# Designs tried in a protein design run: designed miniproteins, single chains, continued (4). Part 26

Each design is a single chain, and the fold is of that chain. pLDDT is the mean over its residues in the fold that is shown.

## One batch from the design tools (miniprotein)

Design m12932
Fold by ESMFold2-Fast:
Structure m12932 (fold): chain A 97 residues (1-97)
Amino acid sequence: MTLEEYIDSHDPEEVVEKFKKAIEENPDSATAYYMLGLALEKLGRYEEAVKAFEKAIEVDPDLAWAYENLARVYEKLGQTEKAEEYRKKAREVDPRL
């Protein structure tokens, strides 16, 4: 099961609560922050999604998908320059994107 499939098959609010608890138990989990960001984005809570994805990148700077998703959220916030910066960073981490 992909992380995106998990988010699509579950209530995003339930996912937010689950991964907030996971982060409390393991603050170094880049995956938990990434999942939290995806759920917050699905709920339209874009500013909170930005913070979650930024924390995922802080824990794992090689998590290319977090840069890609952060760029997408910045576009939704109308912050085009930041979106372009993070898309460039995503491609620097994984050129296949």
Scores: mean pLDDT 81

Design m12933
Fold by ESMFold2-Fast:
Structure m12933 (fold): chain A 86 residues (1-86)
Amino acid sequence: MQAELIEAVEKAKENAIKLLEKLVEAGLLSEEEAREYKEKIEELAKKAIEAIKAGDLEKAEEYLKEMEKLFQEVAELAKKRKKELE
């Protein structure tokens, strides 16, 4: 169970980084903004994995919710900028 949770967090992190790269290629995010989001995502993923390994599932859930909020912020920002480019 813990191994599967850690794998899920790692996959979510990897998918998020790929999304940020695509948003930069599309001109919806600057390289600087993408780096800031990447750093925040990597830090939260690291903390979530450490919490999972420690058996602190409540703390892990808090970090995962913060990651979800970051994804929502990025998605809304990209949506606004895409509308301006169309």
Scores: mean pLDDT 82

Design m12934
Fold by ESMFold2-Fast:
Structure m12934 (fold): chain A 91 residues (1-91)
Amino acid sequence: KVEKLIEELKSEDPEVRRRAALELGEIGDPRAVEPLIEALENDESPEVRQAAAEALVLMSEDNPEVKEIIRKLLPKIKNEDVRKFLESLLK
């Protein structure tokens, strides 16, 4: 299920990508963290980027593994607004 949703984050249909991001957030599997950060940084749709942000907020609540993955990825984040957002999830 998680692998299929990660594939759906790359769908041609932005509604499919938006729904996949939200569903990955609800599942909370740490494997989705890096794909969701990729969508947050690079997706063409503002609605998909917003869904990825919401998913990452939900997943970071009371989950040390998710926070560790975010911490490790921070130095590779080029967009300053995305980096600041991700830093806020670690507090």
Scores: mean pLDDT 86

Design m12935
Fold by ESMFold2-Fast:
Structure m12935 (fold): chain A 57 residues (1-57)
Amino acid sequence: MSLREKLEEMFERSQDKLTPEEAEAIRELLEKPNPSVSELIAAALLIIGAELDAKFS
């Protein structure tokens, strides 16, 4: 599975935990034909952060 496909699954799972601005930024990234690996990793870290905030807040 590609990094992009994994990010899409993570986003679908955690979209409700993201702010509207964060969710929009990730959607725009996933609509790019060739997002960089760094961009995909940054988005994944943002989703993980949102999940942790939801769990511990």
Scores: mean pLDDT 77

Design m12936
Fold by ESMFold2-Fast:
Structure m12936 (fold): chain A 75 residues (1-75)
Amino acid sequence: MKKGKAHVHIVEDAGSDTATVTVVVLDENGQVLAILSKTVPKSEVEKTAQELVEEAGKRAGLDEVEIASVTHSTL
């Protein structure tokens, strides 16, 4: 079974109702396998983060992806 870790970075735009969700997926050795990013309405951030983690894991050929961290910032 191939396992990986996802780091989720959420950057909210202070001037609008949008946020950018970036997911970085690493393998068990800490190598970057996939980076996916999407700008969405703030109401869709949680759904988008989940979808990007699943998509990045599939593209990386991983059987399991653990969410290792979630960071939130505002620009």
Scores: mean pLDDT 82

Design m12937
Fold by ESMFold2-Fast:
Structure m12937 (fold): chain A 71 residues (1-71)
Amino acid sequence: GDAARQRLLAAIGRLLRAIGDEFDAERLKEEAKRRGDEEALREAERRLEEAREEQERARREMDEAVAALEA
């Protein structure tokens, strides 16, 4: 029980960090657009994609931890 709870809390932490990374990437994307900086725009888009992929991984970890707690 305790290990599954700790895994859930860790997954929640990862999700919150990934959500923060998405907001940061969105801000960098808008700044790059304002400056016409294509290199910065490409980097911001890459970071945005990575943040969204991390959110999906964290949500899967949360689902697995919840299933373990319900079993």
Scores: mean pLDDT 87

Design m12938
Fold by ESMFold2-Fast:
Structure m12938 (fold): chain A 89 residues (1-89)
Amino acid sequence: MSAEEYYELGKEYYKKGKYEEAILYYQLAIYLDPNYSEAYYNLGKAYAELGKYDLAIKYYEKALELDPNYKEAAENLKKVKEKLAEKKA
């Protein structure tokens, strides 16, 4: 399988609410293509759905490192940082 094929499988599992399986396939996509900014972004989204906000922040930041103009990653990073602050308050 290609990085793109694993990425598309991750998206299918994410849509089904199977976030742990989505994470596995996004990680396989990143393993084959370490510069796959969209896979890092979606990995962050899956971790956020699981309430793992520290990991979500890490992967959104990696997506922005690879693509500084990734608006959706920047917006979701801000939202997750706000949720993490509320949870720790």
Scores: mean pLDDT 87

Design m12939
Fold by ESMFold2-Fast:
Structure m12939 (fold): chain A 77 residues (1-77)
Amino acid sequence: SKADEALAKAEEAFAAGDYDTAIALYESILLDEPSAEVYYKLGLAYEAQGKLEWARYYYEKALELDPNYEKARAALA
């Protein structure tokens, strides 16, 4: 799907250290299909940029969608 393609591109950008591109791609996915996984990945990208308050915000958004999303819970611990 287009979302799967955008997700793959975002992960490639993240791995390359291009966090601005990763964030833009994750944000575009959220407009169509909000998910705990994509909120969590946004949190990781902001954390990698040192934007810790934005990272926390998105980890909390992941838990709002899925309270049992253990990766986001671990990131907030």
Scores: mean pLDDT 86

Design m12940
Fold by ESMFold2-Fast:
Order: C-alpha cells, then structure tokens, then sequence
Structure m12940 (fold): chain A 74 residues (1-74)
C-alpha cells in the first residue's frame, strides 16, 4: 500500500540509503498516478528526483524532475 511505501522511503532516507529512498518514492508516485492523483504523484516524483540527486545519480534525478513537471501539466 501507499502508506507502506512512504514509510519505507522515509526510513531509507534517514539511514542515508538515498538510492532505495528514490526507488520507493518512485513506486509511490507510480501508484498515485495509477489512482489518478496527479498532484500526489508529481510530489512523490520530486522526492524521488531529490533522493537520486543525493545518491549521485544525476541522470535519474533529472528524469524524475521532468516527469514531475509533465505530470503537473495534466
């Protein structure tokens, strides 16, 4: 469920496991998008982008930043 993904993402972030946090926020965004909540999905993709940036994955950070912007436009 969405709440479980968010809790695990926050735990990973607090542990400094930014790559795992990014992956979990990405899954949360995907689930929110599937439910038609584009604002919530965009927020999760922004969190994923920030986590990927902290993990040193600039390419994925930019990818999810763009995805969040695109989703905001819906």
Amino acid sequence: ELGELVREAVEAWQKGDYKRAAELFEKAGDLAEKQGNYTLAANFYRMSAEAYRKAGDEEKAEEFRQRAIELFSK
Scores: mean pLDDT 85

Design m12941
Fold by ESMFold2-Fast:
Structure m12941 (fold): chain A 80 residues (1-80)
Amino acid sequence: SAAKEEELRKKAEELRELIEKDPNVYAALSLRIAELYFEGDEEKAENLREALKKLLAGDIESMSKEELEVLVEAYEELKE
């Protein structure tokens, strides 16, 4: 749904703002990518890595739904 993609993009924009204010957020996401590779979840790791790259470039509009979902999921896990 386009509405769900809009919501995910809003959360990605919030995450970008947080990374600008706290570099530990970026470090935690980078660690999550490494953990996913170690667990053998290469597809999820690659999607998160690409999503984070696009997020830092300010290119949220080019993110796929899967990249947005994996980015938001990783961020929600960091809040626990």
Scores: mean pLDDT 83

Design m12942
Fold by ESMFold2-Fast:
Structure m12942 (fold): chain A 61 residues (1-61)
Amino acid sequence: SLEEVRKRLEEVVELARKEKDPAAIRTLAGLVRHEAARSEDPEERELLEEAAREIEKHLAE
């Protein structure tokens, strides 16, 4: 369900915020991007793409 997807993404974004290894953060963003590309649900895809962008922001200095 979208609620389960939202909860999982919230956990992944929180994990990325606590992560200090840039390689691990990039891996998390890449995994979320991959799930977005595989999603056939437009609402799920939007949630995944938004989460990937949030994770990628943590790579900025």
Scores: mean pLDDT 79

Design m12943
Fold by ESMFold2-Fast:
Structure m12943 (fold): chain A 56 residues (1-56)
Amino acid sequence: SIDELVEQLKQLLISLGVSEEEAEKIGQEIKKNSKNEKEALEMIRKIIGEVKKKTD
């Protein structure tokens, strides 16, 4: 489900140094803007890529 994908993303972001507040905000935006699990996964991949690029 989208909810499960978002929860996994939030935990991953926190482990990468993102605050709980920011991770929650990102999760809510994905839930709001995703029509299905495929769209949620595409948004998640983009966010992870952006976070990794910032720490490189």
Scores: mean pLDDT 79

Design m12945
Fold by ESMFold2-Fast:
Structure m12945 (fold): chain A 90 residues (1-90)
Amino acid sequence: MEKVEELKKRIDELFERAKSPDPEEQIAAVRELYRLGVEAAELKTPESIELVQYAADKLAELTQSPDFDVRVEAALALIHLATLLNIAKK
């Protein structure tokens, strides 16, 4: 698994890509953000829980996207990651 610092950097890069004017690129970035969040949740460490929360916060911002498909994809990813985060914290 990549170091927490590298994963956080990748989340930041994907969040910027999710602001792309190309909706296909935006959706791809949202899906990759979700994947990284799920991988972090599976580690079940305090540091990984922070990464899941960080990814969820970025997805929450993307639910305000002007593109309907991007908003839907981000909302679904956020709901799932929020559920995983609550399970991991418990």
Scores: mean pLDDT 76

Design m12946
Fold by ESMFold2-Fast:
Structure m12946 (fold): chain A 56 residues (1-56)
Amino acid sequence: MAAALERGRRGLARARAVTEELIDDKRYAEIAAAGRALAPELVPLGEAVLAEQRAA
């Protein structure tokens, strides 16, 4: 049973990643460029926030 749930979860995650790649590929590039232009020092802060969210 766990294998079926994990397979479904992985399938959904892959479908989500592919869809977001198609949609957000251009948007992600624009956001990344804007972020780097504002302050490269903000990158470590962003990584810390993401790490905290992943841990939660």
Scores: mean pLDDT 60

Design m12947
Fold by ESMFold2-Fast:
Structure m12947 (fold): chain A 75 residues (1-75)
Amino acid sequence: MEGIENARRALELARKVIENPEDAATAAAALLLAAMSENPEVVKLVREAIKAVEAGDLEKAREYLAEAEKVVEEL
């Protein structure tokens, strides 16, 4: 149960990073919670979403988060 909860919290924080790209602390917390989900696909997709935000590509960041949400729904 903790893995799924950590994955959901990681996605919530990653969405906040898209809304406020300057919030480095929230980005770090999203990555940590993704790692704590112990799901490699969630970790990969959250990491790619954060990288997309850092590159200024918010559309691509949303696409990665949508894929991560599908993965979490299957857990």
Scores: mean pLDDT 81

Design m12948
Fold by ESMFold2-Fast:
Structure m12948 (fold): chain A 95 residues (1-95)
Amino acid sequence: EGEELLEKAKEAFENGDYETALKYARKVIDFVDPAEHPELFAEAVRLYIEAAEKLGNIDELFRAYVILKSVDTPGGAALTPELKERLKEILEEYK
């Protein structure tokens, strides 16, 4: 289920449908346990951030930051600092 939703998000992003990509990526984040599927979760968060950046949606970018702060993942922990730094840079550009 999570992988199917991520596939839909990737297809939408590739087609320039960033709103649909963001919606499906968010569903993956909500449904997938980051401790059990750290790579799937990290990929969904990356796509969510990229889609929100393309849309210029500051509220969604801030939400992504809150999600990353709340995640305690042994397998995904190494990916979250890099995603947080990228997100901070993006948010600073929108100030």
Scores: mean pLDDT 71

Design m12949
Fold by ESMFold2-Fast:
Structure m12949 (fold): chain A 58 residues (1-58)
Amino acid sequence: MLEKALEELREFMESSGVPQEEIDKYLERIREAYEAGDEEALLEAENAALQAALTSSS
């Protein structure tokens, strides 16, 4: 279920120190891509969210 996956990703990004405003933008991009059925955009959005978390986790 998309909503559960987005909630888990939000929690991960919060624990990594990503600002809430940026988290909301990343989750919105993932949701939009998923709803559009755009697999390429979905992968790009997911990768961007993970990179933000990794960069902020210092």
Scores: mean pLDDT 79

Design m12950
Fold by ESMFold2-Fast:
Structure m12950 (fold): chain A 83 residues (1-83)
Amino acid sequence: GKAAIESLEKGIEALKKMPPEISGDTAAGMLNSAGATAGANGMEEAAKLGFELGEEAGKQPTVSRETLLKQAEKILELAKKEA
């Protein structure tokens, strides 16, 4: 519900404060956390996207903040449609 959307929005605000290049492990953790929040709230498509993007991020040495921000915003858009 609304609290899940607010949690995802807080994640995006935290991401904006990170350095321009983020470790793949950190990026994976953030994307997997977004997926878990969505999944716990029945937002299945947002959860699936979060976990898939998190898995791919974890395979990279680094991910740009701008790429990760766009990915997090896509997860939020799906979550809002499923809320």
Scores: mean pLDDT 85

Design m12951
Fold by ESMFold2-Fast:
Parts: structure tokens; C-alpha cells; sequence
Structure m12951 (fold): chain A 64 residues (1-64)
């Protein structure tokens, strides 16, 4: 199975791809899974704050 870090990296890459492609549906799904707003997710992706976004992804993956 994938490690938690590998899962988080894949989620981060998927979110970046969704932003680059203008896929608002994929971005909304990602924001919901992370427990943040769509606007907050877009802001984090656009600012290049990968560290903060990774911390949010890891926290979301731990809460299942």
C-alpha cells in the first residue's frame, strides 16, 4: 500500500493539475475532502505554499 506521505503527494499533484486545467469540480471535491473552502484551497495553490497544503492533506488523511 501507499504511505501517507505518498498519498498526500498524489493529492497535492491532483489539486495542482485541477487548478491548471480549470477543473472547478475536482477543486471543490479536494477542498471538501480537506475540510477547507474552495477559495482557501485556490489561495494556497496559487501562493505555492506546498508545506501548509501538505499539512492540511496529512491531517485530513489521519481523520478517517
Amino acid sequence: GMSMEEKAERMLESAKEALDNGDEVALRVAARELGISLGELRRLLESGNDKELMEKILRALEQK
Scores: mean pLDDT 79

Design m12952
Fold by ESMFold2-Fast:
Structure m12952 (fold): chain A 58 residues (1-58)
Amino acid sequence: MKLSDEEVKKLQNVLKKRKITLDEFLSLSEEEQKKLLIEEGGFSKEEAEKVIETLNKL
């Protein structure tokens, strides 16, 4: 992943709070992924978009 350590930790916290795997998270729509990152992860809209773009390039 090309995410920063802080972005990775925030993403992992979202996954733990929602009790979902990364694969389950990636199966959600981009809009739902963005909403979870903002509301549960504390990401800004711009940060959430960068995280989603980075994950989709894997």
Scores: mean pLDDT 78

Design m12953
Fold by ESMFold2-Fast:
Structure m12953 (fold): chain A 104 residues (1-104)
Amino acid sequence: HMPRRARARATVELFDKEGNLIAPPVVVEAEAPTLDEAMDRVSEKVQAIIDEARATHPDALVRVRMEAEEFDDGRLIARAELEWTYDLATGLGTTPVARLEVRR
C-alpha cells in the first residue's frame, strides 16, 4: 500500500495547417507513486501517439496538454499542468508552458 499516489492525464489534439481539429482528441492516463513518475509514464504514451501521427498526418500540428496530481492520504498536495505544440512538418516544438501548484 502507498501513503502517496499520483495520476497524470494528457490530451493529444491534431490540427491541420488551417487550425482545424483533424480527429477527436486522444486521452492517455497513468498512475504512479509520485507526480514525476506519473508524468513520465504519460509522456511515453504521448510520444507513441506523436510517432503514429507523423506517419498518418505528416503536416499536422500536435497540441499536448498534460495534467498531473499527487495525493497524500486522499488530499491533493501537488498539481502540475503542461502545454506544448509540435509541428510534424518541421519537427519543431514550442517550449512547454508549465504551471505547478503545491498545497499543504
Scores: mean pLDDT 79

Design m12954
Fold by ESMFold2-Fast:
Structure m12954 (fold): chain A 66 residues (1-66)
Amino acid sequence: LEKEIEELARRIEELIERLKELGKEELAEKARKQLEMIKTLDDLEVALEKLKGLLKKLEEEIKKLE
């Protein structure tokens, strides 16, 4: 779980930087805040599910900008 959480968090951070490059700085900031909140969760299974959801949302937002 911890390894999967770390990998997803890293990928989310990459997408946050991509959003900044695309001029979506406000969305990137909101995503970073959400990521930090998820990192404070004691329930690792819930954290993993929320990270997967955040990753999917960020991928969808980037896809809309194409």
Scores: mean pLDDT 80

Design m12955
Fold by ESMFold2-Fast:
Structure m12955 (fold): chain A 88 residues (1-88)
Amino acid sequence: SEVVKKFEEKLEELKEAIKKKDEKKIEELLREIALLIHKIKDIEELEKIKKKLEELKKEIEDVASEKTLNDIDILILLIDKKIEELKK
């Protein structure tokens, strides 16, 4: 999926922005990632991107701000909610 590929590319950019403590870029990338999540309608793809976000959170836990960690948790919850809605 082109949307999943764009998601993975934005996730790598987010990791770099977090390491650099570029707050403006982090906010822009989190917004872009949220929009990509809204475009994905396949449960398998949603489960894949959720796992990628969980892996990212583990990698950046020691360097990310509490706000950024909370924003990532909100994205994970957004994916979970979308998966549950698609299962109905």
Scores: mean pLDDT 87

Design m12956
Fold by ESMFold2-Fast:
Structure m12956 (fold): chain A 85 residues (1-85)
Amino acid sequence: MKVKVTIKDANGNTVFEKEFESGESVTVSLPAGTYTLKVEGEGEYHVIVKDENGNIVLDTTMKGGEEVTLVLPNAGNYTITVKKL
């Protein structure tokens, strides 16, 4: 089942958008800042965002249509993993 993940910066600009399959991981390069992460799909999803050193910056459960605040302390490569529950 595919779920769409959208990340917007503090000014509302879309900086990342991709459809995920359950258990898929995608890496994106982002500046430090406060972002909004939205999931769009059916059901409930476990969303994990890790920095390039494997430190967890977000670990949450989201229903389709929900948004959460994502705070990135440093510029770098972040890995987003989405798993359907």
Scores: mean pLDDT 85

Design m12957
Fold by ESMFold2-Fast:
Structure m12957 (fold): chain A 74 residues (1-74)
Amino acid sequence: AAAEGAAASRAAYEAAVAEGAGGGATMSWHLYQEALKGNTEAAAISGRAAAEAAAREGGDVAKQMGLEAYKAAS
């Protein structure tokens, strides 16, 4: 559901900010905006990008939350 995707995206954003994963935070915020619009395809693309960016930046929690948001949007 859109509400679940938005909540997962917000959690991924907050985790990325807390872990200093700026790229993961940017992509998670974009995912959150797309989830609020009900744009499932764009949300899934942004969620994948958020998880990948967080993983490269060492944000383990942000990576996991990004993957959950991606799966919720897919």
Scores: mean pLDDT 71

Design m12958
Fold by ESMFold2-Fast:
Structure m12958 (fold): chain A 61 residues (1-61)
Amino acid sequence: MIREAVEAAAEIGRELAPEIEKNKLSDEEIAERLIEAAKERTSPEIAELIVAQAERDLAAA
């Protein structure tokens, strides 16, 4: 599950990278898009892990 969450997050991050650079998204906007993509594209358990990590990273920034 953790390995699958990391791989899913990395894949979503790669897909979002051009959009982040083009639109100059803030950390909060990046987190929001990552959370949305995780919920849409992964299982609830994997999405929950990705959401929790994104929220921690945003809080630490």
Scores: mean pLDDT 73

Design m12959
Fold by ESMFold2-Fast:
Structure m12959 (fold): chain A 67 residues (1-67)
Amino acid sequence: DEEELKKELEELEEEANRLGTLAVLQGHTDLVNELSKVIKDYKEGKISVEEAKKKIEELLRQLKELL
């Protein structure tokens, strides 16, 4: 269900924004840049909501391990 995936993606974007600020302060700029690129590509219609969700989940997992 696209609507359900979109809701989950919105929650992941909020988490990325919260963790992204802390990650930049700690020097994890590369992961934050990758997260920003995925979000931008999704908003520009270059990737599907399913692909965006999968990529953001993977990057957030890596980021949480570093924080």
Scores: mean pLDDT 80

Design m12960
Fold by ESMFold2-Fast:
Structure m12960 (fold): chain A 63 residues (1-63)
Amino acid sequence: GREENRKKAIELGTEALKQGALLLNPGAEVKVEITESDTNLTVTVTAGDLKQVFVTPLSDLGY
């Protein structure tokens, strides 16, 4: 169902973000933290000295 598809999308998005952060920051330790709400997905990416927060509406992910 939609909930299972949402979980898979989050897993794929997390892996893509890890790979992207690693490409931009070679040799840095990359940490990705995800917080979900009813309407938003908040992703915090930490790579070495860099910390970036992304807030994405779940509707933008097809939900």
Scores: mean pLDDT 71

Design m12961
Fold by ESMFold2-Fast:
Structure m12961 (fold): chain A 56 residues (1-56)
Amino acid sequence: MAEELILEVADRLYELGHDEETILSAVRAVGRTYGLSDEEIERIIEKVKERFEKRK
């Protein structure tokens, strides 16, 4: 649930022309706001990086 929303946010930030570092920082901030654990945030970060690699 929260993971899917965060991945959507990351995709939209990428489409708006934000760099990877800015997107990863935003993902961490959103994850912390939702009260996710460090392990959950790390897993989402890995998925964001994987999606970023696929988009180029």
Scores: mean pLDDT 78

Design m12963
Fold by ESMFold2-Fast:
Structure m12963 (fold): chain A 97 residues (1-97)
Amino acid sequence: MKEVQERLKELVRRGLEAKLEGRLEEARRLFEEAARLHFEEVLKRAEKEKLPTLQEMTEEELEKKKEEIERKNEAEVEAFLALPDEEVREYLAQIEE
């Protein structure tokens, strides 16, 4: 978990820095990579903890849940790209801690 969290933090930090520099394409790519890594961590944790929700889901229901998570991740990427520079700097300060 800690290694995944460090990598996630680094990707978000780089994405925010790229956004502040006006490199929106690079920022989007980094945020998308972070979203994918976060999804993988959530899935691994759910599998390890043997959460009833995942064990009771049909293959069709699992596919729909995956699609929902991917859609939410896309919305989060767009939200990060829309942040004002001042909020980006505040967010970076919190990540650095």
Scores: mean pLDDT 70

Design m12964
Fold by ESMFold2-Fast:
Structure m12964 (fold): chain A 73 residues (1-73)
Amino acid sequence: MEKIDFDITVYVAKSKDPGATALAKRIADALKQRAEELGIEVTLIEKDMPVTKAAQQAVDALKRGEEAAEKAR
């Protein structure tokens, strides 16, 4: 089998809010699992980083998806 020599490093924002940290962990774990299914090695690094607009939008999109699924039941 041809091996894909490609590495991904994912930075997981560490927050004082345990809920935000747990959510970030879930997203990182899902990305790692998906990448491993494709044969890509993933390195997870926890860093104290300010919440970016992109990170906030991702959290808001996830919450909106969960609320939409709840209302569709």
Scores: mean pLDDT 63

Design m12965
Fold by ESMFold2-Fast:
Structure m12965 (fold): chain A 88 residues (1-88)
Amino acid sequence: MPAPSEEELEMEIMVAMIRMMIGVFKVIRSKSEGEVKEVLEEAIERLDELLERAEAAARAGDLEEVRRLYEEAFRLFRETTKKVDELE
């Protein structure tokens, strides 16, 4: 296998982190009811869309787009976590 470049490794790590954010919310959603569950379901759908776009950008070698999508995913993750904390 060709060795990944530093840029390819950075993109792989960012995509993996988006997958981890989705996994965390899926675990919390499985233990949640009512408004908290609805908020998490909406956030998971948006994160899945960002993940698909980030995976496509990574395949194209577009590091700047992967960085942008990762930052958007992280903001969504942070805002959703804050909203969930306010509802509990």
Scores: mean pLDDT 86

Design m12967
Fold by ESMFold2-Fast:
Structure m12967 (fold): chain A 82 residues (1-82)
Amino acid sequence: MELIEQAEEHARKAEEALAAGDLEKALEHARKAAEALRKAGLEEEAIRLEYAARAAVALAAGDEEEARRILEEGRREIAALR
């Protein structure tokens, strides 16, 4: 469970950074959380987290159209795994 624990820790730090308005730090921690999920064999979950974090950052920056495009790209990438 160490990889899942690492993913949860980084996801929490990403949420804290996003709440503080530190978008770059939020993306960095989200990337580390996704990496831990990928190492645990949870590739779909890693992809969902990466695209969700990128979309949240775009929304925080005021770019709602980009956020929608990012989420659509993520859904397409996940579909390609099936």
Scores: mean pLDDT 81

Design m12968
Fold by ESMFold2-Fast:
Structure m12968 (fold): chain A 56 residues (1-56)
Amino acid sequence: SEAEELLAKARAALAAGDWQTAADYIMKLHSLAQENPEYEPYYEEALAALHRAVAG
């Protein structure tokens, strides 16, 4: 799915330290979640991944 692909890209960007690209993909996931609540868990996972990356 598009949400699964965006989540994978967000995680890859976070792992690479590419914060701008990660933010772009996370924002796209947020937009998808607003349009379809079924995608909300993917957005939540992206935020959790961001939190883990920042926390070390």
Scores: mean pLDDT 84

